# Designed miniproteins, single chains, continued (4), part 28

Each design is a single chain, and the fold is of that chain. pLDDT is the mean over its residues in the fold that is shown.

## One batch from the design tools (miniprotein)

Design m12948
Fold by ESMFold2-Fast:
Structure m12948 (fold): chain A 69 residues (1-69)
Amino acid sequence: MSIREKIENADPEKTIYEFLLEEYKLSEEEAEKVAKKLEEQYGIDPNKKLGELSPIEKDKLAAGIDTYL
């Protein structure tokens, strides 16, 4: 399953941070580091819920995850 498909199939009520922590089995410290990079480099708010993301924002999230994970 692609990263983009994982985002679409995830619980839309979960934040990006929660998704990273649960889906990629990251520690809280690792999830915070990735979330900070996504915010700083891609302009993605890690506290935003997955269901609140536009298709373009989901594409950016997938690209960011592919880069840092």
Scores: mean pLDDT 82

Design m12949
Fold by ESMFold2-Fast:
Structure m12949 (fold): chain A 62 residues (1-62)
Amino acid sequence: SLEGDRYAAGAVTLGAEGRAEEAARRAKMSVEHGDPEGARKAGLAAIEAGGREGGEAALKAA
């Protein structure tokens, strides 16, 4: 689309991505400190939030 709806959708997507990226970052920290189960859980949550790229990176770190 090339209407305001596209802009609004982009803003919603950005918010979800930001939250997913934060979860992925937390997951990487968990695996580095010896908590791979926590890392896997956070990575899956990030993917569900729509941040597939960040979530997949976190799962690989786990």
Scores: mean pLDDT 60

Design m12950
Fold by ESMFold2-Fast:
Structure m12950 (fold): chain A 81 residues (1-81)
Amino acid sequence: MLEEKERRAEEIARETLRRLVENADDPEKAVAVLDEAAARLRELFADDPERAAAGEATLEAAKQAIREDPEAFKAALEEQL
């Protein structure tokens, strides 16, 4: 079961990255994508809040990066392609 949750967390991360690339020119949509990912991680790891919190902290840092400098964040995402 834990390995299944790990795979699902990786799927959430990949889908989130894809959607961030698609919305790199729209900071509000990019933040919404991260908020959705955080909610999904919280649901997935409802029985392990510390693991969920680690993922959420990473997503929160990404939201701050988008709000502070959306152009730099967009450039970083473009390096994924």
Scores: mean pLDDT 76

Design m12951
Fold by ESMFold2-Fast:
Structure m12951 (fold): chain A 87 residues (1-87)
Amino acid sequence: MKPVSPELRRKLRLAVEAARIEGRPEVTVELTVDEEGIVHRVRIYIDGELFFEEESDADVESVEELAKELEREYGVKIRIKKRLREP
């Protein structure tokens, strides 16, 4: 399992903290994944506004596990949207 980058982990945590402080109930994470489950791009949205975007090589399961941990810790819902990478 390939872990998420330290920067992605930091930015997702910041997004969730910001959402919680502002009383926003949801953060959206959009993942561009290939057929092998590798995440090539991550976009983080707060209330529909793009907060962070990065290229990635993490496993989709690593991102989902991090999101689940942060959702539990902060009480902010993290909605994960997956899209298949274009060939």
Scores: mean pLDDT 80

Design m12952
Fold by ESMFold2-Fast:
Structure m12952 (fold): chain A 64 residues (1-64)
Amino acid sequence: MEQSREEAVRLMAEGLVEAVETDPEATRRAAELLGISPAELRERVREDPEGVARRLLDLGLAEP
C-alpha cells in the first residue's frame, strides 16, 4: 500500500525538527539540497517544517 506524499512530508518534517537540534551534519546536507545556509534552514524548519520537508522530498525524487 503506497504511503501518501503528505504522510511522507509529515514524517520528514518531524525528523527535520529533531535533526536541527541533534544532527548538524544532516542539517547541513538538507541546506545544501535547498541552496541555503544551515542557519536559514533551522529558521525555516522552526517556522514551516512541512514546507521544508516537501521541498526536500521533491528534490530527492527529481534526481538529476
Scores: mean pLDDT 74

Design m12953
Fold by ESMFold2-Fast:
Structure m12953 (fold): chain A 95 residues (1-95)
Amino acid sequence: SREKKVKEEIKSIENLTDILIKKIKEKLSDFDADMLGSFISMYATVSTHIEDPEVRETAIAQLRRLKAEAEKSKNADLKAYVVSSLTAAIAALEA
């Protein structure tokens, strides 16, 4: 059913966001930080294509949560890149 599929997609977004937040909090090498930043940027962009309103609402909330954690990052390059990408994606989803 649509309702079951929506619940599964929401759970997947929440789980992935939790993993990304944990990774941002780790002491990363420059290579791992660059790879994580690129992955988060891609995840943010893909999230703008979510069609279902309930999944979209969850995506907005989770991207905002990810952005808040990224803003606390000690890696200045990761922080700048990721915060910029997440800000653009949130704006696109709210348009």
Scores: mean pLDDT 84

Design m12954
Fold by ESMFold2-Fast:
Structure m12954 (fold): chain A 55 residues (1-55)
Amino acid sequence: SVSDVETGSTENVVEDELAKDGSYLSEVSMLTLLQAELMAKRNTLEPPSEEEVLA
């Protein structure tokens, strides 16, 4: 199948999760979500490398 445009749809996943689906998430799903959020936060909160500034 070559229908990749239908799979790459941008939906309001955040709203749907907070509305009801998010409440049904299991512990395993919560752990995966927390890990992704922590990684995103660390990447955003981390300051630029001094070596890069010196370049």
Scores: mean pLDDT 55

Design m12955
Fold by ESMFold2-Fast:
Structure m12955 (fold): chain A 75 residues (1-75)
Amino acid sequence: MKVVLRPVGISPEEAARLVREALRRAGFTGAKVSVEGDEVVVEVPGADPDEVGRVIGELLRENPQLRLVSAGEAK
């Protein structure tokens, strides 16, 4: 699964930190989180997309400064 987030009012680096922390708490230790320009790209290979989507959804609900750009398979 690949998720793209855009931070508003915080740095992409701070947004990436929040995402890494949330994924680690959920047990996704193999997640790749990178900053690409003003966006944060999250890749979780081999994980259940629904479970990753749940974790990201909770993070977005608690952090309104994070905006969802896209979620799904890399096209």
Scores: mean pLDDT 78

Design m12956
Fold by ESMFold2-Fast:
Structure m12956 (fold): chain A 80 residues (1-80)
Amino acid sequence: MAVDEAYKETMKIVNSLSLEEQRRLVANVRKARTEGIDSLSEEERAFSREFLEKIEALGDGDTALSLLLTGLALGEMLKK
């Protein structure tokens, strides 16, 4: 997949999430950063993993592209 196409599909995934689901992902990232990953419930880890797996599928095995797309998605959610 072209990077521009993968970015557009990533934004579709972000926009498919409700505002509350986007806030939930951002809150999970902040909590993991301040309190460690083990502070997240199994449900919150599963929710975050499901999101990451959707983004990784767009990277088509390119780990660097998947990481870039994930960072761009989280950055978009952080803009308020």
Scores: mean pLDDT 77

Design m12957
Fold by ESMFold2-Fast:
Structure m12957 (fold): chain A 92 residues (1-92)
Amino acid sequence: MRETYHAVVTLEPGEREELSIPSPASKARVVARASGPARLEVNGKRFRLEAGEVAEYEAELEEGENLRIVLEADPAATEPAVVELEVTLESP
């Protein structure tokens, strides 16, 4: 079974947003694109996002594990970062 979620998050410099997506899934694919410098964290894995960059990550999920996504804008940025997020959950 496959399910896809889309989100657009606007982050002021230094702002942090957390998203939690309840399982059940055995695998999650996270794709993030940022308009400015930001950090992406997926279940403890950290990624740096620069303006116009796309980060992709596949997470293996345990039974009952929620997918936790954290987005944080660079506090030294002069403009808000807009992050487009696509999350695809797959079960066997």
Scores: mean pLDDT 79

Design m12958
Fold by ESMFold2-Fast:
Structure m12958 (fold): chain A 85 residues (1-85)
Amino acid sequence: SDELIEKVKKIALDMAEKISEYDPELAKEAKEEIEKAKSVSDIWKVIQKLLDRAGERMSDENLLQISGIVNRALGQMLLAIGEIN
């Protein structure tokens, strides 16, 4: 559904904006990939890649903060899927 994809993209872009406070380069890369995403699966792959890159670049403290931001976004995405379906 185009409505579902648009809602999930908005959640993912908000997630990337929050991550920019910790790593603006990583957030920019994620935002560009989210904008190009055509499915919820594409967005999920962007999130996995984001977490992998964060794990390589960041302190444990910053990685925990980013993981918290990602987990909140995933919860919002699941709610959006349930609302539309």
Scores: mean pLDDT 84

Design m12959
Fold by ESMFold2-Fast:
Structure m12959 (fold): chain A 106 residues (1-106)
Amino acid sequence: MSSEELKKIIEAVIERGSLSIRELAEELGISQSTASRMVREMEKQGLLERSPVSGKITLGSALSAVGKLVEQGIISPEEAKELIRKGGENAGMSQEEIDKLIKGIV
């Protein structure tokens, strides 16, 4: 899986909130089979988690992955801060909670 594909998956989950494999495939314009394989690879890397109840990719796991993508040079700290802000707003997080996550991106 390419760095661009990793970035697109994390961005899709953050912008849309929790996504199923089907919803992710539709968002990225790829097959459900491809989306499922990519998500499994990211789960093995500790980048994403799915809800055991719904099977949906969790927004919380995607937000946590943002810092790792910065460390790997896949996204800039500035892009990461914007993603956390948007994702935190979508999750109904307080400004203080969003700021705490952003401070983790150094």
Scores: mean pLDDT 79

Design m12960
Fold by ESMFold2-Fast:
Structure m12960 (fold): chain A 65 residues (1-65)
Amino acid sequence: MENTIKELEETIKTFKMTSEDVQTMLNTVKATAATDPRMTAEQEAAAKKAIIEAAKKNGIEVKET
């Protein structure tokens, strides 16, 4: 998880992603969780948490919707 957060943090910084881009990533995780039976609620929560935390480290506010 820590490595995933670091990779996401670097990706957001490198590509200068906006809060809109990060929100799109969160929506993609939700869509994947809804359609992929291999993705558990715990994995969905972990992925969303990692994205939100990486965004915060880059000074980006995101809303979980």
Scores: mean pLDDT 73

Design m12961
Fold by ESMFold2-Fast:
Structure m12961 (fold): chain A 60 residues (1-60)
Amino acid sequence: MTEEEALRRGLAGGETLGAAGMPPEAVAQLVEREFRPYLSPEKLEEVVRAAREAGRAGGG
């Protein structure tokens, strides 16, 4: 997986999990684990932050 692909998939995955009602910290943790090997620390932080926000916005 390229870094660009990982960034896109991480953002989309976080949004999908958040919309499904997963709690913010669970979305952040899952996305961090899945994409850590494929992203720079800065880009990983960006994706994890977006995932956490998606979890807050999605609710349950």
Scores: mean pLDDT 79

Design m12962
Fold by ESMFold2-Fast:
Structure m12962 (fold): chain A 62 residues (1-62)
Amino acid sequence: MEESLIAGEAARLALERGYDAKTARAIARAALGGDVRKAAEEAGVSPETVSRIIREARELVA
């Protein structure tokens, strides 16, 4: 349940920050326990970007 909330929030943050829907979906999959590196490759962003957005989403799901 908590992982699903974090994934949803991570997708919202990505879209709000100007990333496209494909990038938002890839980050959400990583937040659900997927591979951060694979999500970054699919989205065309750095693994650090994926990890940062997921971390920020966790902080917002207080």
Scores: mean pLDDT 80

Design m12963
Fold by ESMFold2-Fast:
Structure m12963 (fold): chain A 81 residues (1-81)
Amino acid sequence: MKEAEELIKRADELEKQGKWDEAANLYFQAGKIYDKEGNFEKAAEMYERAATAYRKSGDDVNAALAEIYAAISKLEAERKK
């Protein structure tokens, strides 16, 4: 979906600017969109990017939460293979 791709592009730009917390929030939102679409592989990728960005911002709690979402989406992707 164009919406998820646009959020990722904006998050990538924010990441380049060192705005890790804002980038993490956009990656996480993109992950939720992919989850709703059933694209669990893309969702997991976005949640992993969100976790990395949260960790770089010092938000270890939200980083851990995003890692859990990534693990769940990865499991869903494997279940559908």
Scores: mean pLDDT 85

Design m12964
Fold by ESMFold2-Fast:
Formats: C-alpha cells, sequence, structure tokens
Structure m12964 (fold): chain A 107 residues (1-107)
C-alpha cells in the first residue's frame, strides 16, 4: 500500500542518518534507490536525495558504491532534483572513482 511504502522510505532514511553500521547504511541506500525510483512524490524525493548525496563521502567504500547505485536509479526519474545536488557536491568529492562515476551520472 502507499502508506506502507512511505513508512518503509522513512525507516531506511532514518537508518542512513543514524546507523553506525556501514552494512546497514549501504542496504538502506540501495532500498531507497529502488523505492524513490517508483514514488510519484517529488517533495519526498527532494528531502531524501540530499542524504544519499552525503553518503558519497561516507568513510566506507561499500556505502559510497550503494549511494552511487541509488542516485543512478533516481536520476532516471528525477534528473531535475538529483543533477543540481550532484553538481554542487562534485568539487568536494575526494575519492577519484566516486567523482568519475558522479561525472558519468551528470552526462
Amino acid sequence: SLSELYDEIQYYAQILATSEDPKERAEAARKLGELLSQVDDPHLVEQIVPLLVKLLEDEDPEVREAALEALSKIVKKYPEIVKPLLEEKLPEIKDEEVKAKVEEILK
């Protein structure tokens, strides 16, 4: 149901923001990539995408990869939300592999 979908999005968004376990953050990022790619709510997407963009600088490389995967899915439906945030973040990205993949999303 729609309410169950929104509850699941809120649950994984909280895990992204609060979990100290990189495996939990990576899984939550991937789930949000799937869920936000299917939701017709640009305001909700605008609230969650900044959390995923922040994870591009996560200390754990698996979390960074999960965030890239999620953003690559969401950009197909919401390029107007994802691309400006990635363009703003690009100069701050220290990991050259992550930076190259973000540049690929921005094409």
Scores: mean pLDDT 89

Design m12965
Fold by ESMFold2-Fast:
Structure m12965 (fold): chain A 63 residues (1-63)
Amino acid sequence: MAEEIKAEREKQGRTVSDLAAEIMAAYEAGDLERARELLAQYFTDTFGLAPERVRVPRPAVPV
């Protein structure tokens, strides 16, 4: 039980630089949707910033 929660906490508090690099690689690969969710959750929990402040570049295709 505690191990699962600890693993999640450690994953978030492991290495900010490493996590950031992974998120950037994800959005560069074209997975903006995944990177957006991870980035918003990470920033909200780690920095305490609102998701409104965190904006992930997304291709806007009207049609």
Scores: mean pLDDT 58

Design m12966
Fold by ESMFold2-Fast:
Structure m12966 (fold): chain A 71 residues (1-71)
Amino acid sequence: MKAEDLIGKEVDVEATGADGSVSRTKGVVVGVEEINGSPVLVVEVTGLPEGEYLGKATLESGTVVSALVRA
C-alpha cells in the first residue's frame, strides 16, 4: 500500500511533546513528506497545544509508521 493512499484516513497517533511526554489521540492523514530522506505521514490532530510534534501513526491494519503531527 502506498503512503499517499492513506490521505484522508483516520489513524491512532502517538505524539511526543517538548517535555518528552507521549500523548495518544486520533488524527487524519493530510499528506506525506520526506524528512531526512525517509517518508513520514503528516497527520492533523485536535486536543493538543498548537505546534508540530514527532510521533507515530497506527493504521487500521495495525502497521505503525513515522508521523509528523500537526495540532
Scores: mean pLDDT 76

Design m12967
Fold by ESMFold2-Fast:
Structure m12967 (fold): chain A 106 residues (1-106)
Amino acid sequence: DNDKLIERLERQARESAEEARRLIERMRNGTPEEAKELIPEAVLALASLGVSLIGLAVLKRASEKEGDEESRRRAEEAAERVARELNELGREYEELREKTLKELKE
């Protein structure tokens, strides 16, 4: 059912966000060379968070069509939380990426 799928996407989003935060923290505390090596993993974690957001939007729409107001509201609230988190983590990542690449410049 939609509730079960929403719960799975919420768990995936939480895991991806936690991974992104850990990678961003490692980039912040590491050397520029160490931070550069973490860029692909950070991008993948943020991408996974974005995919979860898309999935939640799809489930919100499906719940609306089925008249499932509780699942619709849950998916909407989850999508709003994930979108805010993705925007925050994405901004922190871009600032660290820019700093890292600048410090590695010849």
Scores: mean pLDDT 88

Design m12968
Fold by ESMFold2-Fast:
Structure m12968 (fold): chain A 65 residues (1-65)
Amino acid sequence: MEVDEELEKLAKEGKPADEIFQEYIDKTFDEATRYSILAARYARDGQEKKATEYFNKALEIKKKK
């Protein structure tokens, strides 16, 4: 729940990719969550195909036990 709130907040803020932001994501979130954040960012930028690709990657990781 808290991770989902953080993801939604990052998407609303529309933060561009930068060194500090990427370092924060790499340290704070697991691989599936990082892909979800990237998907949300690509969706915001109108990159629908890339957004779908990264969202599916996050989903596949979550399905693996």
Scores: mean pLDDT 64

Design m12969
Fold by ESMFold2-Fast:
Structure m12969 (fold): chain A 98 residues (1-98)
Amino acid sequence: AAAAERQRFLDLLLEVVEKIVGLTPEEREKLRQALDAAPSLQAALRLAVDYISEKTGIHPFAAYILLLDEIARKLFPDLPDVEALGKLSERIRALDAA
């Protein structure tokens, strides 16, 4: 189950990056390979943040907030934003500890 949850998270991360910056099929495949090769979900998240920042010119912290908000909204649509972000943080930590 942990491996499937990790893959679902990586797929969602790629989907959210595509929503924020737009990706060609070639850019999408390259980013997918980079995310799959990341040593942890935290590392994958950092890579996605850096990618958004580079593509959009926005500050990495602003890219991080945009990315987390979109992921939290997709995974926990029925929860308030603060609670959804807390639950997302716990899930990432648990999957990386497994």
Scores: mean pLDDT 81

Design m12970
Fold by ESMFold2-Fast:
Formats: structure tokens, C-alpha cells, sequence
Structure m12970 (fold): chain A 92 residues (1-92)
């Protein structure tokens, strides 16, 4: 069964500078699978925005969340933090 993740995308080009603005709203269910899918979508959108010179605005909403699940998801997000910390360490 596909995780219940709703994504709404909208692109606008500014008339004066031809700057592309992309807004993405992601609504994720209470499951870890739904949250993981939302994170994948966010990462992919960020990479594409950097490649295309697009200004990206992302909003993540929980449709229904359990407190314990939320804490667990925060820990999973922290698993990717070591790579960010390594880059910051090299910048010092």
C-alpha cells in the first residue's frame, strides 16, 4: 500500500527577473513511512531547486501525529545530522 502523502506544487515566475519560485506543501500521515516519504520528496525538491536556480519554499504538515511517533521521527532525522556536522567541522 502506498503511504498517504499529499503533495501540492506551484511554480511562479517573477515578471521582472524571471526568477522561478516553487512552493511545495507536503501533508504526511502519522506513520514513519509517510514521514520518510515526505522527507524524500523534500530532499529531491531541494536538489532540483539548486540545479535549476529556483527559490524553493517547503511546508510540512502532520495530518495526525502520535507524540511517541513524533519523537521517534526526530531521532531518525538526527541520523542524517552527522553528515551535516562533518561538513560544519571542515568549515571550522
Amino acid sequence: MLPEVVVEEREVTTPNNNVKIKTIQIAAGPSEEDFERALEIMKKAEEEAKKNGTILLISLFFTDGLEERGLQLQKELNKDAPKIHEELKKAR
Scores: mean pLDDT 58

Design m12971
Fold by ESMFold2-Fast:
Structure m12971 (fold): chain A 65 residues (1-65)
Amino acid sequence: MLTAAGAAAAVERMGGATVLSAEEVGDTFRLRVRPPAGVDPERLAAGAAALVSGLSGKRAEVEAV
């Protein structure tokens, strides 16, 4: 079972992003991430949401800050 901490670790590994917060609220993971320099924030957020949803089978909402 994927935890909020596990979701944060997976997102950091995939894109080199810094995860500022990660929480699981019911059937949804919510993450706030800071993209590394030169990375498109929208594309990173979309990729992170797809990764977390794929690993967990739950909805993922990712905000790039």
Scores: mean pLDDT 80

Design m12972
Fold by ESMFold2-Fast:
Structure m12972 (fold): chain A 70 residues (1-70)
Amino acid sequence: MLSPENLEQNKKLVEVYAEARKLAGEEPVEIDDSRIDELAHREYLDLLYASRELRDKFLELMRKWIEEES
């Protein structure tokens, strides 16, 4: 089970990944709040096989998110 904090973090990761996919010209990702943990896990697996462009965009967005969260 995930704490509320972990659920919010995983939701943000899924949102960042969906945005990165759009920027890289990839297919859009549907976000299902009831499956945030599953989606975050799938995102991690997808990133292991992702293109360089997709991974670069994801990392750039992750850095911006971390800066905003402080």
Scores: mean pLDDT 67

Design m12973
Fold by ESMFold2-Fast:
Structure m12973 (fold): chain A 59 residues (1-59)
Amino acid sequence: SDSQQLAQAGDQAAKEVRELTEKAEEALSAGNVDEAQRLREQAKQTVARLGEIQQQIHA
């Protein structure tokens, strides 16, 4: 069912957000502000996508 695939996509997106956030924090600790900003922007986009998946599951 589509709901099972959406649940899997949501779980994968949540893992990706965590990984990107951790990498962004590591980049900031290393003084690499540009890399940290790029990683945070990617995490923000993945959070938005996760939100859309969550709305589709709820519909």
Scores: mean pLDDT 83

Design m12974
Fold by ESMFold2-Fast:
Structure m12974 (fold): chain A 81 residues (1-81)
Amino acid sequence: SMKESLERLRRLLEEDREEIEKLRPEYEAELEKLRAQPELSSELKRRLLALYIARSLLAEPEEVRKLKEEVDEVLAELEKK
């Protein structure tokens, strides 16, 4: 059922949003700590790049919120049926 699939997606987006919001401050703190180093070794540069990639793979909370709103709108339309 389309409704069941959308309800599952909404729950996954909610879970992802909570995890993103929990992890985001930790990633930001780690990045800030690494940036405070006056001279970055290749090891630290590699770690900084890995954290940057991890952070970029985490959707912005606002983008997750938009997707959740779109799913909620479609679910509301299906309820009219």
Scores: mean pLDDT 56

Design m12975
Fold by ESMFold2-Fast:
Structure m12975 (fold): chain A 87 residues (1-87)
Amino acid sequence: SLEKFALPAAIARTGVIDHPRALVGLMAEYAIEYAKTGNPFYKKLLEQARKRAEELADPELFQKYRDEVIKTLKEEGYEKAAEILEK
């Protein structure tokens, strides 16, 4: 399966991104794709990016970045993706 190889590569790429804001941006992108496709592969990528962002940022800073992208998603009409990030 493509997901078997693509997921480790995506996690490795996520591991070289040490900026919490960039990781929260990836979470938003993965939430959009998950909302659109229902493919659990994107949910796993979102969870890995979230975990990495939470490891690098103070909880308050992580929450600010997450709230910022949730607001943008709602303004752009990606309500389901925003709901995914709120969970």
Scores: mean pLDDT 75

Design m12976
Fold by ESMFold2-Fast:
Structure m12976 (fold): chain A 75 residues (1-75)
Amino acid sequence: GQRSREELIQAMIKVFEDMVEALERRGAPKEVIDKVREAIEQAKKALAEGDLDSAQEAMLQAQKIVGEALKGLMG
């Protein structure tokens, strides 16, 4: 079935919370971990306020930060 936009954003938040824990265990820099956590918190706040556009933008920022961190870790 098709999930609501809110449910999709909430699922993305959970995935990125798990991913940031995995990155921390793999020795990603604290600065990167802190930036991803900040973006996740911004998404949670926007979602709680019903601002799905801001929540989605925050998750896109988290995705960009994680993507750049993974690129750095791969060499």
Scores: mean pLDDT 81

Design m12977
Fold by ESMFold2-Fast:
Structure m12977 (fold): chain A 81 residues (1-81)
Amino acid sequence: MKVILAATSEEEALEEARRLFGQEPFIANTAEEAAEALLRGESDVAALVAPTREEAIRLAQEAARMLKERGVEVEVVDVST
C-alpha cells in the first residue's frame, strides 16, 4: 500500500514514517514530486512537508488525486504528535 504523510518538518516526517511503517519516506515539497516518487516505486511512503499542517494536508490530498488518476491507490495520513 502506498502512503502519503502530511508533516510540518522533515524531522517529524522521518520519525513518524519509521515509527508507523518501519521505513524512510521520500521527502517532497510539492504534490508532483511526491506522486512521481510513489509512481517510480522506489518507496511506498512519501512525506509532504509544508510550513503549516493545513498546507501539508492540502498538498498530500492533491498528490493522492494525481496518483488515483494514474490508477494507484494511496492513503493520506496526517502526522499527529
Scores: mean pLDDT 79

Design m12978
Fold by ESMFold2-Fast:
Structure m12978 (fold): chain A 81 residues (1-81)
Amino acid sequence: VAEKLTPTEIKILSTLDKEGELSASELAKYLDLSQSTVSRNLRKLEKLGLVESRRGASGTTLYSITEKGEEALLKALELMK
């Protein structure tokens, strides 16, 4: 349950939903945020089960949205209307 998503968390989930699998550094560039801010929010979202991570070939961690994350994003966007 993602009852209180911050605007930054909504932006991260929305970007992953549109672009697919991205690293923290790619998300930071896409959203014009610091990598530390993105990484902190990604770890929080992963703990909530809204994103999942895997290790890429270069040793980079790649993140994707889960089905639960997609449901949470839709609810958050509906509340903003």
Scores: mean pLDDT 79

Design m12979
Fold by ESMFold2-Fast:
Structure m12979 (fold): chain A 87 residues (1-87)
Amino acid sequence: SRPPTLEELQELKELLSELIKAIEEGKSKEVLREIVDKILAVYSKHLSEEHVKALEEEFEKLLEDREALLRYARTMLQLVEKEIAEL
């Protein structure tokens, strides 16, 4: 694993914002899964396979609970925004 690039952090920010909006707009689980898969694809560029698998398992559980997924996505977005600001 390596630290994320600014490009990867910006892509994560956009995808997490899209995920939050999709949840708030009541989009289907299939739409939410497509956005989650794109988020995981960005993480796979810089995280270890073990960490990506752990995130996949966490997101699979979160996709069954929209409120939990929304809280998680908001927290991840805050962390990504902080990381961008510290570059």
Scores: mean pLDDT 89

Design m12980
Fold by ESMFold2-Fast:
Structure m12980 (fold): chain A 68 residues (1-68)
Amino acid sequence: SLSPWQRTLLALTEALRKHLPADDPYLQRVEAITERALANPDLSEEEQRALRKEVTDAVQAWADALAA
């Protein structure tokens, strides 16, 4: 079974797919992070922290792009 954090990433990606076009750069970035998270059968706490940071960084980059 997927870890709770992997399930959270899937839920986020599915929610974004409902609101953003398929070619949206932010959606593509989040999908890439989700694919990497799902490729690992067991994620360490350190790996989960690193992926969480990548999601946070993606969100910040998207917010900054909207403000530009």
Scores: mean pLDDT 76

Design m12981
Fold by ESMFold2-Fast:
Structure m12981 (fold): chain A 66 residues (1-66)
Amino acid sequence: PLLVTFPEPFDLEKVKEVVSKVTKEVEIEQLSETSLLIRGSSTDVALAKLAIQEAFPEAKLEELEP
């Protein structure tokens, strides 16, 4: 799973839109106003990670153990 932490409160729908452009095979769970968790296969999580890094360059991305 991928933990994503934003410096400011994020718009979940905008994050879903960005991720859906590269994969539809991930689950996105909001944990707080500034954090969310992405679950899926290693390939799908990697695609989501790249899309989020490009769209939200200030977000902190942390890969958690499967």
Scores: mean pLDDT 81

Design m12982
Fold by ESMFold2-Fast:
Structure m12982 (fold): chain A 93 residues (1-93)
Amino acid sequence: SVSELETLLKQADTAFKNGNYTELLKLLTQIEKKLSIVPLNKLSEENQLLYLQLQFVRPFILAGAFDFAQAVYKDVTKRFKTVEEIKEYFKVE
């Protein structure tokens, strides 16, 4: 459900902020499986934005570059305040 998905997203944000990267990766995997059924645009703007911001840090976490992942998250959260700003960023490949 949308409510369950939004709860998982808030848990993922908390895990990332606490440096619990193992839990973050598990939560992101669960979120991705649910997003295959629930369209992202059914979530609140806040939760859509949170999901997209966390996607920027995932490759750095997988590479074990945790300090860099934290720096990227700070940059991304300052740079992108709306879902539309992130969508525009990815329109040009």
Scores: mean pLDDT 82

Design m12983
Fold by ESMFold2-Fast:
Structure m12983 (fold): chain A 102 residues (1-102)
Amino acid sequence: VVLTPEEVARLQSEIDALEDKIRAERAKLRATVGKYFGELVKKNRKKFSEMSEEERQAFLDKIAEEVAAKFPEHPEEIRRTVRADFALRDLILKQIEENYKK
């Protein structure tokens, strides 16, 4: 079975549209999770600043599980967003540092 160039172009357009929709929905989820995660971490900032690198990593993993528990419909997506999204994790750490200095 051979797809025509026109059929390939149509399928590519449909894939692009679906990918755009998925990206938009994931961005909304990340923003909501990031805000909640940041709030939880801020409440513990004094203890966090006194932790070793290994203790900080364990603390962030524990908070990620607590955030996942708050969104029971999407636990695996939340865990992936918090643990695999390095930019979000780095942003949260920067927010902790900035709030501790103030």
Scores: mean pLDDT 64

